# Designed miniproteins, single chains, continued (2), part 102

Each design is a single chain, and the fold is of that chain. pLDDT is the mean over its residues in the fold that is shown.

## One batch from the design tools (miniprotein)

Design m7538
Fold by ESMFold2-Fast:
Structure m7538 (fold): chain A 87 residues (1-87)
Amino acid sequence: MAPEIAVELLKKRGVPDEDIEAAVAEVQRWLDAGEDLTDEEKAYRIAVLALTRYAARQGKSGDELAQAIREGRKIAEEAVKRYKELL
């Protein structure tokens, strides 16, 4: 599934497991609260949350956080592309 591929891509980029796990837990909280998210939306939210959390823990803000969001979007798009190529 696309979210699982996004997690693997984040690990390959050196994002710590703690930031990835926190992002996955946050998305799961939204699902538990009744949010209906597609696999593409789950992958996007996991990638963006993991990268922005990691960037914030490194003391980054403003434009650097905006860059982390853009990178997260690209990771999610790559995860969705790879998943579709397996179908």
Scores: mean pLDDT 82

Design m7539
Fold by ESMFold2-Fast:
Structure m7539 (fold): chain A 96 residues (1-96)
Amino acid sequence: SKEIDELKKTFVRNFKKAVEPVLKEIDRLLSRPDLPEDLRKRLQEIREKLKTLLEQAESLLSADLSKEELEDRGKELVEKALQLGREFARVLEELA
């Protein structure tokens, strides 16, 4: 339905808006020459997982989903992104 299409677009837009600044900050940290190898590896893993979540979020735009299925998939993506955010925060604590 048109309503479901608008919900998909709103979710994907908001998800990108939340995730893209984190990816930019990770890229900034990865550009540092003196970044410890362990932290570099952890940041690269977080970066790849966040990119995968963005691709999964965008795939919702073309998926044949009910409103309930969209809400369930959206919740799963948000929970995974929040977990990666916590992992990123731990890396930042080790850099301080």
Scores: mean pLDDT 90

Design m7540
Fold by ESMFold2-Fast:
Structure m7540 (fold): chain A 89 residues (1-89)
Amino acid sequence: MSDEERREVLLRTIRGDLKIAQDILEEAKKNNFPKEYIEKIQSLVEEIQRLYEEAEANKDDLDKVEELTERIGKLNSELIKIYNEAKKK
């Protein structure tokens, strides 16, 4: 796999994770989740957005893009966990 192909896959993964995070926030708002959960989800979405913008700004630094991809993935997993906990109530 070339560095260019790897970069494209990583940026696509980050973009997908951000889209999932945004969709979860909108679903939480649409389903009238408690304000505490909406605020937690929104904070995670804002952090994922910031890291995505950092990855785009540093796209030529493959090591940094890989690090940011891993961090975004962890935040997205945490966000999904919070969403599922709120949905059970």
Scores: mean pLDDT 85

Design m7541
Fold by ESMFold2-Fast:
Parts: C-alpha cells; structure tokens; sequence
Structure m7541 (fold): chain A 87 residues (1-87)
C-alpha cells in the first residue's frame, strides 16, 4: 500500500506539472485537485469519479497525449488502491 500511495502521489505531481506546461481548461484542473483531495481522504470512489470526468474532458478538448495517458495510469492505480481497501 505505501509504495502504491507513493506512485499515486508521483503521478499527481506529473499531471499538475503537465497542466502548467500545456494549458488545459480550469475545469480539468479543478477536477484533478478534487481527485487529489479525495485520495488524501482515502475516498477512492470519489477520486475515480473526478479523474474519469477529467479524462473525458481532456479527450474532448484534445489535451496532450502524455496528459491523457498519465490520467489513465492514475485511474488504474487509484482503482487498485480501492480494491486493497475493500479487501
């Protein structure tokens, strides 16, 4: 679990850095921040919902492929964290 939490934190840092280098809509940034808050509260279900909405908007807006791929990877890791919490 601790290594998984570190990987999730690392990907949030990467997404935030990418959002600064490549301007994305404020809505996408707000959703990413809401997901980060949810993860910090161990509310993985809400985090997945916010990240999925951010991914959908990023794809619709034609955001950089690296940002889209990082969002997809982050969703997978948060889903893994949720499964470990439910076990």
Amino acid sequence: MQELKLRITSLFFRILALSVEHPVSDKIKELILQALKAVNNEDYSSAIEYLQKALDLAQEEGAPQELIETLQELISLVEEAKKLQES
Scores: mean pLDDT 82

Design m7542
Fold by ESMFold2-Fast:
Structure m7542 (fold): chain A 86 residues (1-86)
Amino acid sequence: MLLEKAKEAFEKGDYDRAVLYLTQAILEGRYEEARNLAEEMAKKYKDVDPEKAARFYQIAAFAYQKLGKTEEAQRYRDEALELKKK
């Protein structure tokens, strides 16, 4: 239920808890689901708070790396860096 807790925290505007629960889900091996949710959260923050969006893209990249998808992981790390430059 870590992913459900991450969604609930995000909906309540609790950014720090959303990040914490997503990271824990990845450490517990739930890479695919955590990656999908992190991407959704990043997109929602992209135009509102690019720095927070960058953090969620970094979390998605971490999940991709754990899945062995090195190219996707690098692309999302680059996306996060680009958002921080804005």
Scores: mean pLDDT 84

Design m7543
Fold by ESMFold2-Fast:
Structure m7543 (fold): chain A 71 residues (1-71)
Amino acid sequence: MTPEAERAARLAILEHLGYPLDEAQRILDKVERGEPLSEEEQRIVDEADKLLETIRKNAQAGKEAARAMAA
């Protein structure tokens, strides 16, 4: 993914998880600048990344299931 696409995906996930858009943007701006995150901010980023990875894995599994059914 491009860095912009990855940022957009993380923003969408953080918003879905109930974090305010302003807070999500601030945390991601820190990540992009290489600024140190607090332990809580790091946990939020890790949670978003974990959910994004889970979505990717489920999409891949669904694709394989569709191929099996189409045999």
Scores: mean pLDDT 74

Design m7544
Fold by ESMFold2-Fast:
Structure m7544 (fold): chain A 68 residues (1-68)
Amino acid sequence: SEKLKKLRELIEKGYTAEEIFQKSGLDAETAAKALAFVLSPDPYEAIAEAVGISVEEVKRIREELLKP
């Protein structure tokens, strides 16, 4: 949880997804999934904006993370 919270704080400070990958050591797909999970109470549009992916991709990632 702390790692995911730190990723969200980096987004709020204006770091790009690339900079977050470099600072966190996570690969692009894992970082995107982690950010989508951390921002779970936010609208899909807000998550998409923060991560730099489409709303449809965010929705897909969220559904995959929540469904077995």
Scores: mean pLDDT 59

Design m7545
Fold by ESMFold2-Fast:
Structure m7545 (fold): chain A 82 residues (1-82)
Amino acid sequence: ARFSDAVVRRALMVLLDLLAENPDGVPLSELIDRLKARLPELAAIEDEADLQELLAQVNVILERYFGARLVVEDGRLRLVRL
């Protein structure tokens, strides 16, 4: 996998915090910059394709342990229950 388990778990916590701060979902246009501001380890994320790769690894954890997944709908990141 591109990102280590430790980085993915930390990214999950930051993503959940961002979703709590943004009840209507996090705008995708702001998400990369907000993630990089909170996690310097994600400095290698340059575009939406890199972000989707991170989200795919985060979703493996969310689906397995929490019965949930992160989705992009209408240009916003949202958490949905499975």
Scores: mean pLDDT 81

Design m7546
Fold by ESMFold2-Fast:
Structure m7546 (fold): chain A 65 residues (1-65)
Amino acid sequence: SREEMAEKIRELGEKEGVPERVLEGAIEALLNGDSVALLVGARELEKQGKHELAKLLREAARSLE
């Protein structure tokens, strides 16, 4: 479910030291079905070395297809 994915995003983001505002944005994009916003977020997180969260956001975007 989207709620389970949101929980995973929060847990992994906290582990990787991602700021709360960024996690809230990713969760909002997921709940709104905004796959493009999730993919943009994944790209930016990957540039910052947050590879695990970036991978999870790409998985979340695919789940919305």
Scores: mean pLDDT 84

Design m7547
Fold by ESMFold2-Fast:
Structure m7547 (fold): chain A 79 residues (1-79)
Amino acid sequence: MDDSRRHASDVLRRGADDYDQQGRQADQQGDTESAQLLYQISDKLRQAADALEQGDWDQASQYLDQAQQLYDQLKQHQG
């Protein structure tokens, strides 16, 4: 097994942890909308990592696309 798949999953899980932490910070500041988007991005990255570990590339790709759409919404909201 090439290490690239393992590393990709690990990167996605660390990204999810980072977005979850940012969500908690936004929630603490009263920015509930940013917090919700950040938590949703975190969830999609975890789902993508799980799909990659299961070998489901189609599902992983869909979750990554959803995470990207949520991230674009977050950037527009934050300015």
Scores: mean pLDDT 82

Design m7548
Fold by ESMFold2-Fast:
Structure m7548 (fold): chain A 88 residues (1-88)
Amino acid sequence: MIKEKYEKLVEEARKRLEEANAEDPSGRIDLDKLPPETLPGLALQIELDKAAREYRENPSPEARARLEQTRKEIDEKMKEYEKLVKEV
């Protein structure tokens, strides 16, 4: 179960990074050259950057709440990922 959860997080991260590479080819990250354990952190950083950009483009109370919610979710996901990595 722990290994399956870890593999799912890595796979979800890889998918998000592939989507980011498609949207910005000039900033393309070679996913095959990165250790799999780094992919979840990079995917979460992209998610945070997207939320921050949306807030800058449309600074509303709703956009601010979304950014804060995204930061909270990222912190919890990183904490969970660190726990999984420690156990595998």
Scores: mean pLDDT 73

Design m7549
Fold by ESMFold2-Fast:
Structure m7549 (fold): chain A 55 residues (1-55)
Amino acid sequence: PVKASGFSLEEAEALLAGLERIRATADAHPEDVAPEQRALIDALVAAVRAILEQL
């Protein structure tokens, strides 16, 4: 769909890509990342994916 206003698909995809990289880094270094921080990253990834499914 062509939509001139609101949160764009491109912006959502860029945000998801950034969060996926952060999550991968956290998974590679779990001892350097608190469980609460990892849970927050996972929640943010899930939230952005849900938004992308609705766009």
Scores: mean pLDDT 75

Design m7550
Fold by ESMFold2-Fast:
Structure m7550 (fold): chain A 91 residues (1-91)
Amino acid sequence: MNKEEAIKELREKYERGEISEEEYKLGLEMIENVEDMTVAEMMRFYKETGIVVPYKPFRAVAEFVEFIEELSREYEERLEELRRKKELEEL
Protein backbone atom coordinates (compact mmCIF):
# COMPACT_ATOMS: atom_id res chain seq x y z
CA MET A 1 0.00 0.00 0.00
CA ASN A 2 1.37 3.44 -0.89
CA LYS A 3 1.26 6.35 1.59
CA GLU A 4 -1.70 8.05 -0.12
CA GLU A 5 -3.80 4.87 0.11
CA ALA A 6 -2.81 4.44 3.78
CA ILE A 7 -3.74 8.08 4.56
CA LYS A 8 -7.10 7.65 2.80
CA GLU A 9 -7.89 4.45 4.75
CA LEU A 10 -6.98 6.18 8.02
CA ARG A 11 -9.23 9.15 7.13
CA GLU A 12 -12.12 6.78 6.31
CA LYS A 13 -11.72 5.14 9.74
CA TYR A 14 -11.83 8.58 11.37
CA GLU A 15 -14.96 9.57 9.38
CA ARG A 16 -16.63 6.28 10.49
CA GLY A 17 -15.85 7.09 14.13
CA GLU A 18 -13.56 4.06 14.58
CA ILE A 19 -10.70 6.31 15.73
CA SER A 20 -10.52 9.68 17.50
CA GLU A 21 -9.12 12.90 15.99
CA GLU A 22 -6.01 12.51 18.18
CA GLU A 23 -5.47 8.93 16.95
CA TYR A 24 -5.99 10.09 13.35
CA LYS A 25 -3.31 12.81 13.72
CA LEU A 26 -0.85 10.38 15.33
CA GLY A 27 -1.54 7.82 12.58
CA LEU A 28 -0.76 10.41 9.89
CA GLU A 29 2.58 11.24 11.56
CA MET A 30 3.42 7.51 11.73
CA ILE A 31 2.61 6.97 8.03
CA GLU A 32 4.91 9.87 7.08
CA ASN A 33 7.76 8.46 9.23
CA VAL A 34 7.14 4.71 8.67
CA GLU A 35 10.03 4.26 6.19
CA ASP A 36 12.47 5.75 8.73
CA MET A 37 11.13 3.68 11.65
CA THR A 38 12.44 0.36 12.91
CA VAL A 39 10.08 -2.53 13.74
CA ALA A 40 10.85 -1.96 17.44
CA GLU A 41 9.76 1.71 17.17
CA MET A 42 6.53 0.65 15.41
CA MET A 43 5.82 -1.90 18.16
CA ARG A 44 6.44 0.72 20.87
CA PHE A 45 4.06 3.16 19.17
CA TYR A 46 1.31 0.52 18.97
CA LYS A 47 1.85 -0.55 22.60
CA GLU A 48 1.71 3.05 23.89
CA THR A 49 -1.19 4.32 21.72
CA GLY A 50 -3.09 1.21 20.54
CA ILE A 51 -3.25 2.71 17.04
CA VAL A 52 -2.96 0.40 14.03
CA VAL A 53 -2.07 2.42 10.93
CA PRO A 54 -3.34 1.06 7.56
CA TYR A 55 0.11 -0.04 6.37
CA LYS A 56 0.82 -3.77 6.01
CA PRO A 57 4.12 -4.00 7.98
CA PHE A 58 2.69 -1.91 10.84
CA ARG A 59 -0.47 -4.06 11.04
CA ALA A 60 1.59 -7.27 11.24
CA VAL A 61 3.69 -5.77 14.06
CA ALA A 62 0.55 -4.67 15.94
CA GLU A 63 -0.99 -8.17 15.70
CA PHE A 64 2.29 -9.69 16.96
CA VAL A 65 2.39 -7.27 19.93
CA GLU A 66 -1.20 -8.21 20.89
CA PHE A 67 -0.25 -11.91 20.71
CA ILE A 68 2.80 -11.37 22.97
CA GLU A 69 0.73 -9.34 25.46
CA GLU A 70 -1.86 -12.17 25.64
CA LEU A 71 0.93 -14.71 26.29
CA SER A 72 2.39 -12.45 29.01
CA ARG A 73 -0.99 -12.20 30.77
CA GLU A 74 -1.48 -16.01 30.65
CA TYR A 75 2.06 -16.50 32.02
CA GLU A 76 1.46 -14.09 34.93
CA GLU A 77 -1.86 -15.84 35.75
CA ARG A 78 -0.14 -19.25 35.77
CA LEU A 79 2.64 -17.93 38.03
CA GLU A 80 0.06 -16.56 40.49
CA GLU A 81 -1.80 -19.91 40.49
CA LEU A 82 1.45 -21.81 41.19
CA ARG A 83 2.27 -19.34 43.98
CA ARG A 84 -1.15 -19.88 45.61
CA LYS A 85 -0.75 -23.68 45.43
CA LYS A 86 2.66 -23.42 47.13
CA GLU A 87 1.21 -21.28 49.95
CA LEU A 88 -1.57 -23.87 50.49
CA GLU A 89 1.01 -26.70 50.71
CA GLU A 90 3.07 -24.73 53.29
CA LEU A 91 -0.02 -24.27 55.49
Scores: mean pLDDT 70

Design m7551
Fold by ESMFold2-Fast:
Structure m7551 (fold): chain A 68 residues (1-68)
Amino acid sequence: MKLEMLKKIVSTLSEEQKEKAIKVAEEAKSVEEAAEGLAKVAPDKALLIKEALKGLSVEEIVEALKEA
């Protein structure tokens, strides 16, 4: 369910933003770092992204970004 929300948010991003988001998530050492990095890539979506990331692992976040 939370992965579906993240995928929907990511699908609204531009191609450039998606590529940057995947890179940031792959380099993140924690969910908090991934959230901060994604907020930099899509500041207008930052709050929605942070809520969607709650309860996910970094691995799940990277997978969702690649599938979106």
Scores: mean pLDDT 78

Design m7552
Fold by ESMFold2-Fast:
Structure m7552 (fold): chain A 94 residues (1-94)
Amino acid sequence: SAEIEKLRKELKEKLIEISKKEKPSKEEIEEAIKLAEELLKTAEREGDKKLAETAKKVLELIKEGKFKEALKVLLEYEVERGIELIVEGVEKSL
């Protein structure tokens, strides 16, 4: 859905920004949490079980401060679905 595509893009962009910083702000972390929670709820509502499981794992990793790992999980989901990833400035260690 268009809502899911928008949420995935916004969450991905936010995690990329956070991953580039040694110490992200509380506000940036809270924004990432809200985006992940909204993605989880929307995926559950639309019956996308695989995306819901991915969003839940991403949310848990963000709460643990593992932002690069959270980004990797989200990107692996998108690659597996054959979505072309255009990510400027993301390191090849993904």
Scores: mean pLDDT 79

Design m7553
Fold by ESMFold2-Fast:
Structure m7553 (fold): chain A 70 residues (1-70)
Amino acid sequence: GEATRKGGREAGELARAGKPVEGAEAFIRGMEESGVTLSEEARRRLLEGAAKGPEAMERAGTWAAVLGGA
């Protein structure tokens, strides 16, 4: 839905701005607003991955683009 597309765009922009953790949080929020329930383990993996550095930032941006660009 629209909330997921907006969340994906915001997450991608935050990751590009050097805020990958905030980007991951925005993505999780967008998914939950769209009716997708993420497990605590999935949320933990996303946040920990984002906190681990620049490769996580690139990966988060790529996943947001793939999920939002179809």
Scores: mean pLDDT 62

Design m7554
Fold by ESMFold2-Fast:
Structure m7554 (fold): chain A 63 residues (1-63)
Amino acid sequence: PTVERDRLIRRFSDLTMEGKKLYDEGKKLEEEGDVDKSKELYKKSDDLFSQAGVYGDQFVSLM
C-alpha cells in the first residue's frame, strides 16, 4: 500500500535529516573547541539515525 510506504519513507527522511543536522552542528562545535556539547549532539544524532533505521527497514520490507 502506497500510503503506508509513503509514511515510512517520510518518517525515515525526517529522522535522517534531523540527525544529519545535529551531526553537522556537533562537528562545528568540535571545531570551535566545545567538545562536551559536540559529544551531546553526536549522541542525539546517533539516536535519531538508529530510529530512522527502524523505519527504513520497514520501508524496504514493503518493496
Scores: mean pLDDT 81

Design m7555
Fold by ESMFold2-Fast:
Structure m7555 (fold): chain A 80 residues (1-80)
Amino acid sequence: SLNEYYLELAREEVEKAKELAELAKKSGDEELIKEAVETLRDGVERLRKFRDEHLSDDPEAAAELERLIEELERIAKELE
């Protein structure tokens, strides 16, 4: 379904976020770490907006997207 396609894109965004977090952490550069956290937080806000605007009639897809959003939030928090 179209919703499953968007969920797959969100899963890919989570994987890219993990790569970004690892690169920032390995750099040891505080400014790069802060920039990575901001990038991840922006991703969270984009996904929340998408959920609220497009998945209000699909509670199962909305719940799965919320799980992915929570994973991005966890990655950002662990990087700080």
Scores: mean pLDDT 81

Design m7556
Fold by ESMFold2-Fast:
Structure m7556 (fold): chain A 63 residues (1-63)
Amino acid sequence: MTIEDLVKQMKEEFKKNGYVEVGSLPFPSVGDAEQAMDMFLEENPDLERVGSGGFTSRIVKKK
């Protein structure tokens, strides 16, 4: 799975639910997950990453 595929999955999840649960996505590594999230947020500056604790407990939603 490519970083671009992960970003595409984030877009589809956001369209479906109005938010993205980072921990629900099939990431091959935390590094790949962080890169995909950074790209997704760069493309969607009206969205923010919210959550506390580990990386997988974070949610991306509208500001």
Scores: mean pLDDT 71

Design m7557
Fold by ESMFold2-Fast:
Structure m7557 (fold): chain A 74 residues (1-74)
Amino acid sequence: MISKEEIDRGVADILLAMANVFEEKGDYETAYELYKKAAEIYGSPEVYENLARIAEKLGKKDEAEKWRKKAESL
């Protein structure tokens, strides 16, 4: 039996893996969009920390700060 939460977590994990590949290639814009999709499906401190880091690389300082606060509150 697979719960909805387990399916969502699995989908988020795949999106995180894809985002990591694009981040390693220096495609921060695509990585940021993939991390945002992962967070929408299954939010976690790890996802929010990755969003904060990528937002900072993109010059989105205010967004990076919001994501760090979300990571801290979980």
Scores: mean pLDDT 80

Design m7558
Fold by ESMFold2-Fast:
Structure m7558 (fold): chain A 99 residues (1-99)
Amino acid sequence: SNKEKFKKSLKNAFDILLKQLEEYLKSRGVPEEKIQEKIDFLKKIFDDAIEKIVNGEMTLEEAVKEIITKINNNPLFSEEEKQLIIDGINFLYNLINTV
């Protein structure tokens, strides 16, 4: 169904973002244990957001706002890391609306 294809596409887009973030954190010398903790948190909130979007409970715009709020409320991330993740999410949101 179109719903399943859309879910797969969103999951793939977020997985690409997470991979890029992982490589960035490694380049900055963040310990592997801390990188994994950050990535696991983001993967969980992205998967939850995708499920809500696919079920019609939330728009992409609402999901982006919820994700940003969850990131900002988590002390796991530095202000620099928060900005990078938020910029990446906004970039993906804009791309999805043009493809």
Scores: mean pLDDT 83

Design m7559
Fold by ESMFold2-Fast:
Structure m7559 (fold): chain A 102 residues (1-102)
Amino acid sequence: SRAVRQLLELLMILYGVKSQDELAEYFGVSRSTLTRLARTTVALFPADFSLDIENKIVSPENRAPLAALEALLTGESLSTVARRWGVSQATVARAVAALRAA
């Protein structure tokens, strides 16, 4: 999926890694787990979702799924991740529940 590839490319830029294998190793997950989580995260985006990868621009409504993915990958607290992405902890918690249910 183009959207899954774009999400993984954004994460590679944000975490300063050069490949999806390095990204998976950084988070301590398998490549297949990373791809599955990215696919599930993309399914939570609004239908009008767009991502400017080069400028790392993510609209506010799309930040909650990304924050939830980061929380699941890093194991950081929901409050820490919510603050970093500028979303509420409750919004991140709902998105994490949706990702875990898939």
Scores: mean pLDDT 77

Design m7560
Fold by ESMFold2-Fast:
Structure m7560 (fold): chain A 100 residues (1-100)
Amino acid sequence: MEEKKRKILEELESFLPKELVDYIRQRAETEDERLILAGDALSLYIQGKSLEEIKKAVDARLDYLREHLTPEEIRRLAENGIKFYEKNLDRIKEAVKEVK
């Protein structure tokens, strides 16, 4: 799982602008948090949301994760994300190409 997590995280981060990757890395304390935030940011980025809107969503999501979920629940959420991205990576790559 850990090697799969790192590979998926690196792929997701490669689809995001450096500014968003740096923003997430500065705020996340774990690879699980980074993966969840990168996935959420990527979804909004593909939808054409501004960098400022995405940053606000990242902050709100991180606050929610830390206030409402246990470390175990965060880990399970990240694992579910990895499974989803592993199956949908090619579709995500195509969607990213359409973003200006």
Scores: mean pLDDT 84

Design m7561
Fold by ESMFold2-Fast:
Structure m7561 (fold): chain A 79 residues (1-79)
Amino acid sequence: EAAALAAVTALTRAGIADLPPEARALAGEIIDAAAEGTAEGHAKAGELGAELAARDPAAFERFRAALGAAQRAVAAALA
């Protein structure tokens, strides 16, 4: 649970390292908000995600791809 979330967080951050600084900072805030594991954190992550998608659709798609890859890698490691 917590260890799996930490692993997804770390891998997602690595996957977005090449994003423009502003998009990378916003994506980092999304990850931090989601990692809180609270309803408030999830709501904030959703709002920030919508903001990233509006400001930089390409960066948002790269973030989604990195998150999906991280989730799949952690799920495979835990199987």
Scores: mean pLDDT 80

Design m7562
Fold by ESMFold2-Fast:
Structure m7562 (fold): chain A 65 residues (1-65)
Amino acid sequence: MEYAERLAKAILANGQSEEEAEGAKEAVLKASEEDGRRGAEIAVKGLEEKDAEKAQEGAQIINAG
C-alpha cells in the first residue's frame, strides 16, 4: 500500500499526469506483494534520480508480477 502511494507521488512530482499515477498505483496493487514492492522501490528511485532506464525497469517488474 505505502509503496503504491510513494510511486504515485513520485510520478506526479516528475510532472506526469494523474492518470499515469493512478495506473501505476493499480499495477502495484495487482502485482504479487514481492514484485509490487520491489518494482515500486526501483521505479521511485529512478524517478528521483532522473534515471529513465531504472524507472522503466521498476515498471516492468510490477507488470511481470
Scores: mean pLDDT 77

Design m7563
Fold by ESMFold2-Fast:
Structure m7563 (fold): chain A 75 residues (1-75)
Amino acid sequence: KPLSDEELKKLMGEEYTKLLNERNEAYKEYAKLNKEKGGEEAEKAFKEKYGKSLEEFLEEIDKKLEEIAKKEEEK
């Protein structure tokens, strides 16, 4: 375990931390919406709030996280 979450935040910066938080909050929000409204309405509500499906949102976040990590590792 070379880096803790706190060390990663310092290394990658605030932007990386914000993206990780957005990813975690997206999962929590979808789970909450699914529990409260049911799957069909949860999907619609998530798309209205984030402008895209959960799957698309997570793919975009993961891509941004990879770009930041790559940029910090690049010479």
Scores: mean pLDDT 73

Design m7564
Fold by ESMFold2-Fast:
Formats: sequence, C-alpha cells, structure tokens
Structure m7564 (fold): chain A 90 residues (1-90)
Amino acid sequence: SILDKSLEILKKKGVTREQIEKAYEEALKKSYGMYISYDVLSYILEKLKLGVKFNYDKFDKYYPKYIDLPTMLDKLIGIIADMIEEEEKK
C-alpha cells in the first residue's frame, strides 16, 4: 500500500511512527493549530533532523488535504516520506 511504502522510506532514515507522533504533539503545543500547517510541518522536519527544508511553494499540496484529525498521523507519514524522496532526487 501507499502507507507501507511511506513507512519503509521513513525506516531507511531511522524514523519511526512514534517519533513523528511525538514531534507532532510538540508542534501542537508550540502552535495554536490542530491541522497540518507550514509551522507544524517545519517543526517536525527540524525535530527529526532529516535534512529536509519545508518548501513553502508546495504548501497547498499538503495543508488543505490533511485537516482530518483522526487520520492526520497517517497523512503526516505520507507527507514526510514524500519530502524525503524529493530531497534525495536533488
């Protein structure tokens, strides 16, 4: 599945679902939003030290599609894995 592929990409970088969950919870405490936003994604990427910078030109690709809180963690995994793949193609 798409999620399984995303999890394998994260695993190769030594990143677990639990680490993303913890970074997301920390980002929510520092921001006033409960949805995926530029500040939340930027914080998570910096916290995990993946060497990936958030691209603000791609903001609309991520933010409007991932407002559903019950599925947000799975969507964050997909977003972060996609950003890792794009960075490795540079």
Scores: mean pLDDT 68

Design m7565
Fold by ESMFold2-Fast:
Structure m7565 (fold): chain A 62 residues (1-62)
Amino acid sequence: SNRDLARGGADALIDLGKRLGQEDLGKQQADRVLAAADSPRDEILQLINKQASEILNASPLP
């Protein structure tokens, strides 16, 4: 279901945030995905990809 997709995406974003030392950002991005759980599947997938990219690019280093 779309809700299962959103939950899986949120869990992945939380894990990614922890691995990169961005736990708070990971949780914030996961919450955004969960808030979109009733959205069309394509929108949820695009949101997961966008939020993952933001975590990856949120390096405090140059």
Scores: mean pLDDT 80

Design m7566
Fold by ESMFold2-Fast:
Structure m7566 (fold): chain A 74 residues (1-74)
Amino acid sequence: SPELEAEIDLAMARMILSVMRLAIERGKVDREEFERLAERARELIRRAEPHRPEEARELEKELEEVKKEVEEAL
């Protein structure tokens, strides 16, 4: 089911954002790793957008906020 796949993709994206935020809190910030995690989250969000547009937009906003936190922590 494309809808179920979208839900799984968004759940995975949320997990990535949670891991990134946890790493920032623990002072374990690596630019290359965070860039890869951000790109993976973006791909998951993009794939889910046609089926879950509202949740995808919310996660896109959260991803941009996390990316700013990473730049500020580096």
Scores: mean pLDDT 85

Design m7567
Fold by ESMFold2-Fast:
Structure m7567 (fold): chain A 71 residues (1-71)
Amino acid sequence: DPPLTPLEDKVLNYLAENKDRAISVSELAEALGVSRGAVRRALRNLESRGLVERSGRNKYRLSEAGKKFAA
């Protein structure tokens, strides 16, 4: 698989730091200083790789595979 982009890596690390809860697109955009559109693209790519899963309305968390990858 291709390596993660810098934004995908930052999203994955933020979710790893906050693994106890589901994180919204808005929170990721604000925390990382990027647009919601950029966050959504990063999340789609991470979800297609099985590293992130959707958890509730507009919220995401690390999958078990994502936790192993981010460690």
Scores: mean pLDDT 82

Design m7568
Fold by ESMFold2-Fast:
Structure m7568 (fold): chain A 80 residues (1-80)
Amino acid sequence: SKEEILEVVERLLEGIAALHPEDRDTLEMYLRYLKNETDEEKVFALARALLDFLHERYKDDPEVQALIEEARKELEEIEK
């Protein structure tokens, strides 16, 4: 469901914001963008695209990479 996807993304973005508080405002903008999409399939596609973007942005941060991999696994379970 859209709610399950948003819960996974919100936990991921809050985890990143805790490690990188300077990025909090930008991460909150990403979450608002996803919340404004009404089509569940598009929300899922946007969530996956966001994870790919965050993986590249924080490629040298192993703690953020671990959070992204956890979120990716949770999204795969929602798709089943």
Scores: mean pLDDT 85

Design m7569
Fold by ESMFold2-Fast:
Structure m7569 (fold): chain A 88 residues (1-88)
Amino acid sequence: DITEYVRREAQETLEIAEKNKEKEEKNWEAAPEEVREKIEPEVEKYREMLERITEAESLEEIAEIISEVSGVPVATVKREIREAVASV
């Protein structure tokens, strides 16, 4: 059930991001070009991570996806997900 919860949260985060895209884009247009060029690839990686999570079949797969993108060890990611879900 943790896997379904995390997938739902990722899906809702993507939907919120799509709805707020115009507002976020306006903030990015105000930033210096060098900062935008550096941050844009990170935002894209985060979006791709969320999309991969919505297709994940297990907590292990979700933790591996987050670990790959963030560089945080899989065991640490799994612990943090369990602690976050337990707090809800």
Scores: mean pLDDT 72

Design m7570
Fold by ESMFold2-Fast:
Structure m7570 (fold): chain A 75 residues (1-75)
Amino acid sequence: SAALEALRAAARAARAAGDLGAEAGSHFQIGQLYYNRGEYEEAAASFRRAAALYEELGVHEGADVARQLAEQAAA
């Protein structure tokens, strides 16, 4: 989808710029998009990636929410 392509492009641009917050946010939104489509394996993977980036950034609340959503998608 155009939204998924745009979010992946945003994630790559954020990574190139070293913007961990923007990269984490993009992966979180990719996870939500997959979850809404019933693509739970892809959603869980995207949420896990967002959680790792939030953890690296020190945004513990964001990391915890993303981890929780990944577990929910994997269930």
Scores: mean pLDDT 88

Design m7571
Fold by ESMFold2-Fast:
Structure m7571 (fold): chain A 99 residues (1-99)
Amino acid sequence: SLKLELSGPSSVKVGGTLTLTATVLEGSATGVALVVQPEGSDEKAVVGVKSEPLNEGDTATFTIENVTLKDSGDYFAAAVPVGSSKAVFSPAIKVTVKE
């Protein structure tokens, strides 16, 4: 089965750069997406996609430049396992953008 982890800082200052790393802990995928659930929202949005195949131990890095308070939220790595149509999500990490 596919298992993902997302890692990154718990906070970043306004105007800074937020860098998040998705890691495949188990299985393989044809690509990975960075997904955010903004603070105060019940909806998820795709922030970025990397369409390179990923095997166990592989990583993909996502960078959000010039962050604003609106970039605060729960972040997830998401991918579809090879041979599947259903996306798998990592545990969330909470990122707070601070002044």
Scores: mean pLDDT 88

Design m7572
Fold by ESMFold2-Fast:
Structure m7572 (fold): chain A 61 residues (1-61)
Amino acid sequence: SADEIRAEIDAILAGLPGLSADEAAAQLRRIDDLIATLPAEEQSAARRRVLEEGSAALEAR
């Protein structure tokens, strides 16, 4: 479901600060794949959120 996909994205984002740069890049690609499985109307909001939260997580390293 879309809720399960959002929960998986949240779990990946929460783990980003603990990863190497290469691992973080791989997980961000995984998030892009997950966003592509969301309804089209939700994809833009999900991408914006990932950009904001992903950038913050990488800056915290």
Scores: mean pLDDT 77

Design m7573
Fold by ESMFold2-Fast:
Structure m7573 (fold): chain A 97 residues (1-97)
Amino acid sequence: MVEERADAALATLLAQAKDVTEEELRARMVELAERALEEIREREKAGEASEVERLLLGALEGRFEETGPRLLEAGRESGAVGSAELALAAARLLHEA
């Protein structure tokens, strides 16, 4: 379920991308995920991380099965489910690389 939604979100983004290869899109998503991982870790260290940011941190650290469903639920509650799906896609690509 989480993997299917992440893969579908990536496919949708790729279909809408102009003059971008799948490899370029994947590389940019990995770079974004690495940056998000560092930024959220700094915020958690400062005690400023939100509950959603802590769930995203868990996914970025490879705990997709544990944090993925909770992150998708938080996205549904806030109307940002598409953002949650793309974040999970980026986290998965980071750990596949």
Scores: mean pLDDT 72

